# Designed miniproteins, single chains, continued (2), part 15

Each design is a single chain, and the fold is of that chain. pLDDT is the mean over its residues in the fold that is shown.

## One batch from the design tools (miniprotein)

Design m4524
Fold by ESMFold2-Fast:
Structure m4524 (fold): chain A 73 residues (1-73)
Amino acid sequence: MEETLEHAKRLGRKLSPEQSASLITSTRELAKTYGDEEAIKAADTILRANSRYARELGKQNAAAEAARAAAAA
């Protein structure tokens, strides 16, 4: 499992979002089956990091639009 998680982390940057999500989800399910709590946490961390990144981009876009509107006022 550690080897699979390390591969998922390394390849996650090269894989399409769908392939990356599928691989991490499968790894998480296997970790749940074997009761590997650390592997579950690692998979959750990667999935959460992807969600955080998307949210941060949204915040930056909103801030840029607000600054542009203020400059145009």
Scores: mean pLDDT 63

Design m4526
Fold by ESMFold2-Fast:
Structure m4526 (fold): chain A 66 residues (1-66)
Amino acid sequence: EELRKKAIEAVKNGDFEKAREYARQYAEKLGLTSESDVLVTLVEIAREAGNEEFAKQAVEELKKLS
């Protein structure tokens, strides 16, 4: 999946804004349109990319939705 690969590369490069954008687009292709679904997708992508700081930021955003 092209968007997923781009999101992973963006996280590895430390480009948090692009990673969020690609993760959102990828989630939308899967029919996931809620903010929580997008953030869960972003957390998984950040973990795959090995960027713990980004994963923590995504988790904090997810917690704000509760």
Scores: mean pLDDT 78

Design m4527
Fold by ESMFold2-Fast:
Structure m4527 (fold): chain A 66 residues (1-66)
Amino acid sequence: KEEVEKLIKEVSELAEKLNAAGKTEEALRVYELGAQAYKALQEGDYEKAKEIAEEGIRLGKEALEE
């Protein structure tokens, strides 16, 4: 549970960084993945929430070229 919440927080932070960098479309997509991960977490599907959050982190880092 805490691990998944931390991953969702990282997705949100990446979306904020993308938006600050002027990458608004990428920020929106990362936000959408974060929202989907949070919905899965609310439904008790921790594995699905983790997978979606990890995809959001991957996409966000790729967009920032970290």
Scores: mean pLDDT 80

Design m4528
Fold by ESMFold2-Fast:
Structure m4528 (fold): chain A 85 residues (1-85)
Amino acid sequence: MKEKLEKIKEEIIKILKKNEKIKELAKLRGLPVETVSKETVEIIELKIEEAIRDGEDIDKLIDAIHNELNIPKSLLRELIDLIKK
């Protein structure tokens, strides 16, 4: 399970590294794009865990993250399924 979770997180990091908003944020913070991308994945993971705990609408969270960061909904669904285990 850990290996599958890490692989999905790695794919999301790869997408985030190409995202203009993430590149701009990294430049503003004076940090590598890799560092900001990894932090962003950790924030996404925490938001998913909170939504699951609080019984929030997971589909709304997927839509919000997809619209903001251009991460494919399929990858977000795989991430959520792995976190739920």
Scores: mean pLDDT 83

Design m4529
Fold by ESMFold2-Fast:
Formats: C-alpha cells, structure tokens, sequence
Structure m4529 (fold): chain A 62 residues (1-62)
C-alpha cells in the first residue's frame, strides 16, 4: 500500500493527472480500510477539482 500511495503523491506533484488516477485506484485496492478508502476518494475528488495540494494531504493521511 505504501508504494502505491507514494507513487500517487509523486504523480500529483508532477501534475500527471492520468498517472495519479491510476495510482489512486491501486491505493483503493491495496487498502480496504474505511479510512484508506475515504482518504483515496477525497484525494480523487480534490485532484479532479484541480486542488493538487489537498489531494497530496489526503494521500499523506492514507
């Protein structure tokens, strides 16, 4: 789960929305906890809204 989260954060910071969405899907599969799922969904919503800083913060909490 850690490697997928780090990859998602790196993609968000690089501005690669497509790669970030793929890695977020991986985080959701590898972390089935309610907290991990909520963090991944919040990060995805922030990313789609163009709020990359909020997306990174949500992923760092996952």
Amino acid sequence: AEAAREAAIAAVRAGDVEAAERHLAGVSVLDPSPEGQAAAQAAGRALRAGDTEAAVRHLERA
Scores: mean pLDDT 73

Design m4530
Fold by ESMFold2-Fast:
Structure m4530 (fold): chain A 70 residues (1-70)
Amino acid sequence: MSREELLREAEVWLREMNLFIDARIKLKEEDGIEFPTSKEGLEKFWEKVREKYPELFDEIERLRAEADAL
């Protein structure tokens, strides 16, 4: 794996993490919804993001597809 490939992978992970944080903040502040970081809590979190903020969920799925393609 080249330095350029590693940097690209790191950029995708950072963007995904930033969107994840933004989604958590948005659900908490606008909808009063907070889920634990357990497996079950994360599954419920992503279902609620898809329901309430489908455009944000689509962007996260796009970034995950980019990460999987690296």
Scores: mean pLDDT 76

Design m4531
Fold by ESMFold2-Fast:
Structure m4531 (fold): chain A 75 residues (1-75)
Amino acid sequence: MEEAKKYLELGEEAFKKGDLETAIKYYEKAVELAPNSEIAVKALANLSKALEKKGDFEKAKEAENKAVRLHIELS
C-alpha cells in the first residue's frame, strides 16, 4: 500500500514537470502494486490524462474505463 502510494506521488511530480514517459511508468507501477485499491483508481485516472497528453488516445480510454469500473467495484 505505502509503496503504491509513493509511486502515485512520483508519477504526479513527473507529470507536473512535463515528463510524461516517467509519469506513465510510475502510474503503471502504482496500479501493479495495489490493483484493487483507491490508489489504483487515482493512478489509472492520472495515467489516462498522461496518455492523452502524449497522444495515445486508445490507451488513455482503456485506462479511463479501468478507473471507472474499479471505482464502481469499490463503492
Scores: mean pLDDT 85

Design m4532
Fold by ESMFold2-Fast:
Structure m4532 (fold): chain A 64 residues (1-64)
Amino acid sequence: SEEKKKAFAEGLRHASEAVQAYLDGNYEEAAKHFERAADYFEKAGQPSLAEGFRKLAEEFRKKA
């Protein structure tokens, strides 16, 4: 659906911003963006992908 496509695109945008935050050494900001990406992938009907990004957010939060 169009809504799922938009949700998926927003997930990719947040994942990209998380990577940029990580490259800048900002683990807290990276974790926040990975959590947002997971929320959007869940809305996109991609629960396994969302789970992966939630775990990634947890790992970055431990390093923050």
Scores: mean pLDDT 89

Design m4533
Fold by ESMFold2-Fast:
Structure m4533 (fold): chain A 79 residues (1-79)
Amino acid sequence: AEEFTRKAERALEEGDYEEAIKYAQKALALDENNARALAILARALGILTGQLEGAKELLEELAKRFPESEAVRRALEEM
């Protein structure tokens, strides 16, 4: 899970949103409660589809579900 999450984060930082989605989905297949992978998936899908407000709403729900996740909080700050 950690290796796929790290690859997804790197792809997101590089602007490769399709690769970020691919690796985030692989991380989630190993752990469906991986808050970092869920945050990466929400951001990458929002950017790729132009649904930034929808992505922000998903991240707000993830922040309620995973209140201790710094990755989710940072993703919200960047939206």
Scores: mean pLDDT 78

Design m4534
Fold by ESMFold2-Fast:
Structure m4534 (fold): chain A 55 residues (1-55)
Amino acid sequence: SEEELKKNLIEGAKILVEEGAPELARQLVRREAEEAGLPHVAEEAIKVIDELEKK
């Protein structure tokens, strides 16, 4: 469940980053993870998003 949430958050965030909205992607990832009661997943997903932005 946590791994599935992380995968879904990363997939959605990739789309937002590609559209030029990386900060919105991070905010939505944090919100979704908090609403799911798994804020730690947001930290992990954001790290992956940051690495993707660096190439």
Scores: mean pLDDT 78

Design m4535
Fold by ESMFold2-Fast:
Structure m4535 (fold): chain A 66 residues (1-66)
Amino acid sequence: SMEAVEKAEEALREAEEALKAGDREKAAQYLSIAGGYIARAASEGHTAEAMELGRRAAELAKQLGL
């Protein structure tokens, strides 16, 4: 289902907002949550969406120094 994709997108938005607010710990926590949903989306056949979300997660991880 698209639920995993939607949850990953939501978690990435939360991570981005936390980073903008200077809350690096909260940003890293939401990034971890997003990673879990990205993996689930890929396992459910949403490969293209998971790949795009993975790129966004990687860019955010880079900004966090992860």
Scores: mean pLDDT 87

Design m4536
Fold by ESMFold2-Fast:
Order: sequence, then C-alpha cells, then structure tokens
Structure m4536 (fold): chain A 81 residues (1-81)
Amino acid sequence: MDRLGVLRIEPKSAKVGEKIKITVETTGEAEVYVDGKLIARLPPGVATVEITPKKPGTYTVQVVARTADGERTVDIEIKVD
C-alpha cells in the first residue's frame, strides 16, 4: 500500500522568522501547502521542507500525496507567535 506520513515538525510552535522543518515520508510525490498556498513539491521517500513564517497566527500545513490508491492528505496546525 502507498503511504504518507509526517515524521516530524520542528518546532510545533514557532516565532516569526523562526525556521520550521517538516519531514515527510511518502511512496509517491507529495505537495506541501501552508494556508492553501503551495510551498514545495517533494520526491518519493523521506524529504524535509523548511518554512519561515512571516506573520504571527495559526498556520495550517497540509501535505498531499498522490498515490496509485488515490490522494492522501495530512493536516497539521502550527502556532506562530
């Protein structure tokens, strides 16, 4: 079966200008969205994407993997102060 997993987000709460690392594992290509905006496309396997928040608030990070069995999505909220 095709797999999508978010392995780690560091830190889960961040300050404006602080770098947040998102590590994902997928058997197919994945797309990373923040508040509905595409920020990265990731290859199959384990990949890390980095984001730097420019505004305080709660950010919704959505990872979408398109697999042979269909689309898989993981949503995670990050608090930025």
Scores: mean pLDDT 73

Design m4537
Fold by ESMFold2-Fast:
Structure m4537 (fold): chain A 112 residues (1-112)
Amino acid sequence: DRAALEAQIAELEARIAANPDDAEAWFELGLLYARLGKLDEAIEYLQKAIEIEPSARAYDYLGRLYYSQGKLEEAAKYYLKALELDPDYAGARMNLLKLIAEHGLEEYIYKL
């Protein structure tokens, strides 16, 4: 519920205050803000996580948030960054292929 979500956010904010380089805390905070529909803040927190420690998981999620905003080219670019970092990351590959199939971004398939 909302109270549990607010408690999780407070815990992550406390972790970040104690260690600003906690990439996992920034990543989780981004996910929670995405669940709240606060996409711009979610993107900022995921970008902070990536700045500290790039990961295929974080790039994939950033792509999903751009997709949710209708920013399809940015979504494709971040799915490709996830695959560049981890070629076996099935989530990003499936998300990219779905985006290409649904929106005609065939030029991105050749960058795989």
Scores: mean pLDDT 85

Design m4538
Fold by ESMFold2-Fast:
Structure m4538 (fold): chain A 78 residues (1-78)
Amino acid sequence: SKERKAASLYTAGKINEVGAEVSEELAREHERKAEELEREGDEERARKYRELAERYRRGAEGARRASEELYKEAEELE
């Protein structure tokens, strides 16, 4: 059924969308922690938090792209 396949794709798209939102929030939290550590003079820990933030940003971009593609596939079935 096209309806069942569309529903499955929408569900997968929503999961990736939520994953992207969570990763984006974690990136922001790690960026804020890095800024705090830089103000405290802890350059080494600040660097680690910036590296983690960048990884979360990359993950979010991938999940956003996956979500958009899944939603597009679902729309093409409806």
Scores: mean pLDDT 89

Design m4539
Fold by ESMFold2-Fast:
Structure m4539 (fold): chain A 78 residues (1-78)
Amino acid sequence: MLKKALEQTKKEVEKTFSKEDAKKIKEAIDKALKALDAGASSAEAVRIFIKEVSKNLSEENKEKAIKILEQSLNQVAN
């Protein structure tokens, strides 16, 4: 359930990142969610998320944001 994992990731990034970086990550998540609502595949939505965080965050914070999404995906799959 990618949509549930993306919503969970929004909550985790608010606790983990600065307000500015959390806002950028939440904007990336919102773009992925809008793509899903428009009929994009889960793979396409994840690619949109990665592209947006890659553009807007440092390499370290990009990797950390991707890790949080991976953890959220594992949690909702189990």
Scores: mean pLDDT 83

Design m4540
Fold by ESMFold2-Fast:
Structure m4540 (fold): chain A 55 residues (1-55)
Amino acid sequence: GLEERARETVELMKRDPVVLRVAAHELNVPEEELRRLLEEGRDDEIIALILQSQQ
């Protein structure tokens, strides 16, 4: 489902800085803010942003 795809996207962001940059642009969120959320382990907040962007 959409949540599973969002979780996969977050895992890709952790492994590929290009994915992080593209996702930040698509979500209209500063790249630095997404990086901070990843570093703080706030994956659920990033998942919520992805899900909201798809509605």
Scores: mean pLDDT 82

Design m4541
Fold by ESMFold2-Fast:
Parts: C-alpha cells; sequence; structure tokens
Structure m4541 (fold): chain A 63 residues (1-63)
C-alpha cells in the first residue's frame, strides 16, 4: 500500500523534474560531455521534489 504510493510519488517527481533536468543537461545535448556536477544537481532536484510530494501526501492523510 505505502510502497505503491511511494512508486507513484517517485514517478511524478521524475516527470516534473524532467524539463529542468533537460535544461541543466542541455550542454551535453549540444555535443558536450555530461558534467557529473550537473547530473548530481538533477538527482538533488529529484530528491527534493520527492520530499515535497511526500509532505503533501502526509498532509492529505491527516484529512
Amino acid sequence: EELEKQVEINTKASLEVAPEARRLLAPATRGGEIDPQAASRVVRLTNEKIKELEKEYEEEKKK
């Protein structure tokens, strides 16, 4: 039950971060190499979005 909700949250976070991830990784798509620091920032943004969605889910649970 909670595992299913966590998968849903992770999926939504990834989809919502995708446009920003594309912007951060844009230099690589223009023939550059992927910057490990840019990749780390994408991971951080995804984790922050997951945390945000988890908080929203907990607030809904209180109702």
Scores: mean pLDDT 72

Design m4542
Fold by ESMFold2-Fast:
Structure m4542 (fold): chain A 113 residues (1-113)
Amino acid sequence: MTIEELKELAKKYGVKVENLPEDLTEEARRILYKLIKEGKIKSIKGEEMNGVPRLVIETDLSEEEAKKIAEELAKHVPDGITVTVISNGKQVASYAKGKTPDGTETTGKAAPP
């Protein structure tokens, strides 16, 4: 499955997709495809904060199911990508591989030492 096929599927199922990481593993793409097809995802967004790539997934599933999605995807994304799952507008889970800064400041306040 290609990133392009995943974007096409999301479009057909009314799932919003922004800046999807092209370096997603084949297994991560398969998991996302299954979730879109089963109507379990509302949006997928790739973003970067302070040089750290993030995959943000919005769902209307329960907190427990949303956490399972985050854990499953986190196992199959490249190292350094943070997987964040939002359920009903609330961040339910965030899993990171490799070194992540402990707390990203939105304002950039505090010069590094």
Scores: mean pLDDT 72

Design m4543
Fold by ESMFold2-Fast:
Structure m4543 (fold): chain A 84 residues (1-84)
Amino acid sequence: SERERLREEAVSLLEKAADIAEKNGHTDLANIARKLAERVRAGEDLELVATFAYIAASIARKMGLTEVAELFEKAADLLRQAAA
């Protein structure tokens, strides 16, 4: 139950990251966020998905998209907790 709750919360944060990125014209980051949310829903390795979310956060920070980066980082943290 706790693991599933953390996964659902991570998916919600990734979907929010996608929406914000898309509204700001960053379609590539929005697509990355959506793909990561799909991987979480598909039951893929949560540790691996968290790693990709941290990489996406780093890219977003270099682009000056602080809010998007924070959403990716929070999602990654929750996925790592769910993987433990």
Scores: mean pLDDT 89

Design m4544
Fold by ESMFold2-Fast:
Structure m4544 (fold): chain A 118 residues (1-118)
Amino acid sequence: MVVLKESGGGTVAEGGSLTLTATAESDFEKVTVVAWLRESPTRGAIGVASILESGKVSYAPEVAGRATISVDRSKKTSILNLSNLRVEDTGTYYRLAGGVTAEGAFTFGEGAQLTVVG
């Protein structure tokens, strides 16, 4: 099981930038997919960004050009950077990590709350 710690949430002005980080305590060597999800009361749950072990990245259209995702496997860390923040980016952000050694095993952390003020 992957244990997650997310950090870097807070209240940010519209047009600002935010960096979210998440670390795993164990089993990161088995992780082949890292993804960030946002849960929002106004827009529901959406996938924001993902990265595969191959380095292939994907971004939701809502954040394309404003988001970057990276993973450091040796440090067991994933970073999501968001720039030019919009009020619609408000929500709780969760990192998911999964691998081939566990059927459907994504773990949710406590989440990092972002509030964007217009």
Scores: mean pLDDT 70

Design m4545
Fold by ESMFold2-Fast:
Structure m4545 (fold): chain A 71 residues (1-71)
Amino acid sequence: MAEELNSLSLEEIKEAAKRAIELAEKAAKQPGGEEKVKEIAKQVEEAKKLLTDPEKRKVLEEAIEKIRKIA
């Protein structure tokens, strides 16, 4: 998994981050969605720990910040 994640291009990481933010925004509109938003943020944070590329890590870090603001 870590090797697969690091093999993704910067553009693919940006697209995955955008999808995670969209999922968090959608979840936040649902009753009990706060827990789901928290779970999404945690998954993105774990993914960031597996990345070695600083640019890719920065993309996920910015996504985590946006997701935390949604909650």
Scores: mean pLDDT 78

Design m4546
Fold by ESMFold2-Fast:
Structure m4546 (fold): chain A 55 residues (1-55)
Amino acid sequence: GEIEEEIEKAKDARSKGDRKKAIEYGQKAVRLAEEEGDLDGALEAMDIIRGALNS
């Protein structure tokens, strides 16, 4: 679904060193996960954002 697609985009951006895109896709995934009540998706997306911020 859209949450999974945005998480994968965030992971891909992080692997390529694109910190800004990793955060943008991660934030989008968190928003979608919160809207749908997907706690696991929200936590995974937040972990990606945290990793990008601590790079």
Scores: mean pLDDT 84

Design m4547
Fold by ESMFold2-Fast:
Structure m4547 (fold): chain A 67 residues (1-67)
Amino acid sequence: SELAQRLSSLDPDTAGQVLRALLFDPSLRQQAIAALPELPEEQRRRAGHTALPDLSDEAKEQYEQIR
């Protein structure tokens, strides 16, 4: 998917933050769930193991571009 390709191009920490923000967004959650199997394990793991999304400026920019 385009979302999985986009997230895979980001560094794992940024991708994990963005993915977590998408999973917590009701309008984008389904797209984020569909992208999970296509993402590298490290990015999925980081999204699962962070607290509430405290996004870096870079992760915020990526998230806003996806919305």
Scores: mean pLDDT 72

Design m4548
Fold by ESMFold2-Fast:
Structure m4548 (fold): chain A 66 residues (1-66)
Amino acid sequence: DKEKKIKELRQKELELEIEIGILRIKLGLSEESDPDYEKWKEELERKEKELEEVKKEILELGGKPL
């Protein structure tokens, strides 16, 4: 049960890391004047916070984050 939950959280961690990587590339290729720049920046901050919460939950369950 607990091990299954940790595996599911690690999958979510990996997915968030990929999404964060894509957002960082988008921001790196964009200028602050781009109409989507602020939206991507806010989405990045939100996903980084979610990633930290997922890592914390993995630790609380006795697992190790990636």
Scores: mean pLDDT 83

Design m4549
Fold by ESMFold2-Fast:
Structure m4549 (fold): chain A 71 residues (1-71)
Amino acid sequence: SAAGDLARAREAVELLKNSTDPETIQRAADLLAAMGPAAAEEVRKELFELARNSTDPEKQAAAGRALRALR
């Protein structure tokens, strides 16, 4: 469902923002990359902020990969 997809997108972004575990960061990015355009709109702002402003290079790279996959 659309509501389930949006909830999952927000959960994945929170994992990406708050985790320090590289496997969790990568898994969250992969989940975001697999989501459709509606979920992309919900999280796009936060992904842009992570890609530009994160001090963690793994989070920055993961957010950038998710953004490139979401079109």
Scores: mean pLDDT 76

Design m4550
Fold by ESMFold2-Fast:
Structure m4550 (fold): chain A 65 residues (1-65)
Amino acid sequence: TTREVAAQIGVIGEGIETGLSVKAVVEGDTLHVYLDIEDEEKAKKLAERIEAYAKRLGMKVEIHY
């Protein structure tokens, strides 16, 4: 499941920009996402989609910029 969640975060990133790579780690009930994106608009869109995904899974999310 942890690898499946990380893979889905990658798909969400690709939906914002093809080739966009994000790193995700699941620890307990929390999804940690690490973003190295200078474009604040893309970072916001990615964060919103990741938060929506985590909410559907019943997980907390912590996004690191």
Scores: mean pLDDT 71

Design m4551
Fold by ESMFold2-Fast:
Formats: sequence, structure tokens, C-alpha cells
Structure m4551 (fold): chain A 84 residues (1-84)
Amino acid sequence: MKEKEELKKKAEEIRRAVDQLRATADRFGAPPEVHRHIDEARRAVDKALQAIDEGDIEKAKTYLEEAVRHLQRAVDLLAEHQAA
């Protein structure tokens, strides 16, 4: 029970980070590649939340790891875009 609640909390935090990064990417006119990784991160976190609700803890962990990887890639690409 507690592990499921902790994973859900982590997924909600990642979702918030994705939404904040999307707002930043829109403000700076980020290239499509940045938006693609942001969208994939959002899809992965939504799938993680569904897996948590279904009790599939291992699948939820896999999707959260996928969301974090896409989020990190979007951050890296956005930083490169701003640096020229």
C-alpha cells in the first residue's frame, strides 16, 4: 500500500515538472524535438499512474524511469537551444 502511494506521489511530482517545462519551452520557442520529449514524458507518467491504479508496481516503475529519461533529454535540448 505505502509503496503504491509513494509511487503515485512521485508520478504527480514528475507530471508537475513536465507541465512547468512545457510552459518554459513554449516561452522560449523551443524546437519540435524538445516538445516531442516533453509529450513522451507526459505519456509515460500517465501510463505510470494507470499502472499504479492497476497494482502493477514493476510496470509503474518502468514508466516513471521512462518519463524521467524523456524529461531529462528535453531539459538538455532546451539548454542547448538557449545557448545556441
Scores: mean pLDDT 84

Design m4552
Fold by ESMFold2-Fast:
Structure m4552 (fold): chain A 120 residues (1-120)
Amino acid sequence: EEEERKRKEAEENRQKALDYTGLAIGYLEGMARIAREVGDEEGAKTFEELRDKILKARDNPEELKKVTEEAYKTGQENVEKIREKDPEAGERMQVLLDNAIDSLKKAAEYLEKAKELERE
């Protein structure tokens, strides 16, 4: 049945969006940990707040895109601050940031596809 197939495809895309959102959250938690290791409690709290914003935005692709832009900007600022204090920690945080942003972009794409299929 065509309608049932579209529903299953929408569910699969929603699951992929959730999986990529989960990966992004894991990377942000890793960044918060690195921030705490170098004594940047404010930076750690910022990444935890971004995690909470992602959780709230996870069902809305436009809101998820906005949070992704905020995460990239704020993440870059924190990577630069930490790199000044600890270049090795800054490099580790840059890898996590790049992975988090890639995962968030994929989450938004899969969520948009799921929403499109649900409207048909």
Scores: mean pLDDT 86

Design m4553
Fold by ESMFold2-Fast:
Structure m4553 (fold): chain A 62 residues (1-62)
Amino acid sequence: SLREQLREALRAGDYEKAAELALELANGDGFKAAQVVIEEGRKIGLPGNGIAAAYLALKKGK
């Protein structure tokens, strides 16, 4: 699933891919994509700096 792929990208530190997957899950909504990244990052125990890096990739990927 897209959520499983997102968690795998976050674990691998592939924040660009994580941003793309989060935007797909959110139908292009950047705020919803940010919420998805935070939620899935928390589920896998990603530290706050990792979540921040994924959020920054969302802003650059537009």
Scores: mean pLDDT 76

Design m4554
Fold by ESMFold2-Fast:
Structure m4554 (fold): chain A 68 residues (1-68)
Amino acid sequence: MLSREELEARITQAAIRAVDLALEKGLSPEEVARITEVLQRAYDALRAGNFEETERLLEELDKLIEEV
Protein backbone atom coordinates (compact mmCIF):
# COMPACT_ATOMS: atom_id res chain seq x y z
CA MET A 1 0.00 0.00 0.00
CA LEU A 2 1.16 3.54 -0.77
CA SER A 3 2.31 5.76 2.12
CA ARG A 4 0.41 8.90 3.16
CA GLU A 5 3.12 11.02 1.52
CA GLU A 6 2.86 9.06 -1.76
CA LEU A 7 -0.95 9.32 -1.81
CA GLU A 8 -0.76 13.07 -1.08
CA ALA A 9 1.73 13.46 -3.96
CA ARG A 10 -0.59 11.49 -6.29
CA ILE A 11 -3.57 13.71 -5.38
CA THR A 12 -1.44 16.81 -6.06
CA GLN A 13 -0.26 15.40 -9.41
CA ALA A 14 -3.84 14.47 -10.40
CA ALA A 15 -5.04 17.99 -9.52
CA ILE A 16 -2.28 19.54 -11.67
CA ARG A 17 -3.17 17.21 -14.58
CA ALA A 18 -6.87 18.08 -14.24
CA VAL A 19 -6.16 21.85 -14.31
CA ASP A 20 -3.83 21.50 -17.33
CA LEU A 21 -6.40 19.35 -19.15
CA ALA A 22 -9.23 21.82 -18.42
CA LEU A 23 -7.14 24.71 -19.76
CA GLU A 24 -5.92 22.85 -22.89
CA LYS A 25 -9.12 20.98 -23.88
CA GLY A 26 -11.77 23.34 -22.48
CA LEU A 27 -13.62 20.89 -20.22
CA SER A 28 -17.37 21.39 -19.69
CA PRO A 29 -18.63 22.55 -16.25
CA GLU A 30 -20.03 19.01 -15.70
CA GLU A 31 -16.64 17.37 -16.44
CA VAL A 32 -14.86 19.85 -14.12
CA ALA A 33 -17.46 19.18 -11.38
CA ARG A 34 -17.02 15.38 -11.67
CA ILE A 35 -13.21 15.63 -11.45
CA THR A 36 -13.35 18.14 -8.56
CA GLU A 37 -15.81 15.95 -6.60
CA VAL A 38 -13.56 12.86 -6.84
CA LEU A 39 -10.47 14.96 -5.95
CA GLN A 40 -12.25 16.31 -2.85
CA ARG A 41 -13.38 12.80 -1.83
CA ALA A 42 -9.82 11.46 -2.25
CA TYR A 43 -8.38 14.26 -0.12
CA ASP A 44 -11.06 13.76 2.58
CA ALA A 45 -10.33 9.99 2.66
CA LEU A 46 -6.59 10.70 3.01
CA ARG A 47 -7.22 13.16 5.87
CA ALA A 48 -9.34 10.48 7.59
CA GLY A 49 -6.46 7.97 7.25
CA ASN A 50 -8.44 5.76 4.85
CA PHE A 51 -5.58 4.92 2.48
CA GLU A 52 -7.42 2.09 0.66
CA GLU A 53 -10.35 4.41 -0.18
CA THR A 54 -7.90 7.17 -1.22
CA GLU A 55 -6.16 4.78 -3.66
CA ARG A 56 -9.52 3.59 -5.04
CA LEU A 57 -10.66 7.20 -5.58
CA LEU A 58 -7.37 8.03 -7.31
CA GLU A 59 -8.02 5.11 -9.70
CA GLU A 60 -11.52 6.53 -10.36
CA LEU A 61 -9.98 9.97 -10.95
CA ASP A 62 -7.44 8.56 -13.44
CA LYS A 63 -10.31 6.97 -15.41
CA LEU A 64 -12.24 10.28 -15.46
CA ILE A 65 -9.16 12.17 -16.70
CA GLU A 66 -8.66 9.55 -19.46
CA GLU A 67 -12.29 10.03 -20.63
CA VAL A 68 -11.93 13.81 -21.30
Scores: mean pLDDT 78

Design m4555
Fold by ESMFold2-Fast:
Structure m4555 (fold): chain A 114 residues (1-114)
Amino acid sequence: SEVERLLALAELFLQQAKRNQDQRDTYIKKADALLDRLAARPSDAPYAEAIRAAKAQGLEAAVETARRAREESDDRDLFGELERLLSTALRHDQGVKDLQKTADDYLKRARELS
């Protein structure tokens, strides 16, 4: 039935969202490990703490703050790697939101036919 087809499509997109969520969480964990290493260095600690504060507000803020740290700090390669890890997490987080919205749209259409 059309309802069964729409429910199957919703499940497919939810599974893809879960894979993106797992990748997002993996890259956040890698970023947190690098932030811990940077926070242990006296010259880098203020930048690492600023990035942690920005990350609490959102991944977009964290990426921008890491970019500034890369431009201003002596450890440009490490803050560049941190920016890359956070940017990758942000791309997967955006993927989660898009895929969940698509799944919700299919679920809504299935309900309207039921």
Scores: mean pLDDT 91

Design m4556
Fold by ESMFold2-Fast:
Structure m4556 (fold): chain A 64 residues (1-64)
Amino acid sequence: MRYRIRSPGGRATAEVIAGEVQRLVPGARYTVEGDEAIVDAPDTPALRELLANAERSGAEVERL
């Protein structure tokens, strides 16, 4: 599954969120495009919880 992550904190905050997904979800990868992070990850409960936590913290998460 692919997701776009945007944060009010900009590129650095989006990259931190994507990096945590890569660290905690086996098989997850990310790239940074401008001020956004693109995450490609298997659909797991851990992924869904991490993305939900990011959204609760003010990040925008869009499924691609």
Scores: mean pLDDT 83

Design m4557
Fold by ESMFold2-Fast:
Structure m4557 (fold): chain A 62 residues (1-62)
Amino acid sequence: SMMEEKAEKILEEAKEKIKKAKTLEEQQRYGSEASKELNELGVPEEKILEYDNELLAIILEK
């Protein structure tokens, strides 16, 4: 769906920002911004949680 395409774009952009971030505070900010954008887009809470877990995995790789 168009919503899924937009959600995937938000997630990919967040992943790039988090990978480039120099501090944990920046990583948390980008993650928070992505969650807010997904919520405003109307993505279900359960799916937002899945995306949050994907972003957390990237943070933990650092």
Scores: mean pLDDT 81

Design m4558
Fold by ESMFold2-Fast:
Structure m4558 (fold): chain A 73 residues (1-73)
Amino acid sequence: AKEHYKQAAENALKLGKAFESKGDYETAANYYDGSARLYEKAGDKENMEKARQLAAESYEKAGDTVKAEEARK
């Protein structure tokens, strides 16, 4: 069960990076945020925190400061 969440989180992280590389920061942030939630369900705190940071940075680049602040918590 937790292994499936980790695999899903890694896939979401990969998709987030792909959209970020194309300048689609809003879509990238959504995938990074989803990845963080999946890492949380997997019990992977370190990768959860990294994904939350990536989501926050991508929301800032997209101009969504409210979601950026939420993602850092």
Scores: mean pLDDT 82

Design m4559
Fold by ESMFold2-Fast:
Structure m4559 (fold): chain A 85 residues (1-85)
Amino acid sequence: SLMEIQSELLEALTRLSLAYMKKDIEQAIEELERLATIMSRVDPDVAEQLRRLVEEAKKSNDEEALKLIHEGMLLGARALSRLLE
């Protein structure tokens, strides 16, 4: 159901946020990939953007990876906000 997907997205965003706050880049990338997978069921365009951020982050240094991860967090949060209407 949509409510179940919203709950999964909120959980994924929470885990991603915690990894980002710890600066655990490897974990944050894994959580961003999980967020993209869940998002593909409700917003394929946002999921594609998140997957591109994951690929770029994997090729980046730590500082640039954190910026890309943060962009992914904002994309996911905005998409979740739109679903809560």
Scores: mean pLDDT 87

Design m4560
Fold by ESMFold2-Fast:
Structure m4560 (fold): chain A 67 residues (1-67)
Amino acid sequence: SERDNLLLAAEILRKEAERLKDEEARQKVLDLVDQAIRIIEEGGSLEEARKKLEEAAEILQKHVPEE
């Protein structure tokens, strides 16, 4: 389901955030992930939760880029 996929994505992003040396970037990613999880748990918009996770992924890509 979309809900389960978003929760899995949130868990992956949280683990990736732990590898960030930049404390500000790490905190921002964790905050976005936590916001997405709260939206899902409160029965809110899955589209809004997805947007929060996409923002988190963009921050991660900038700070932990693939070559």
Scores: mean pLDDT 80

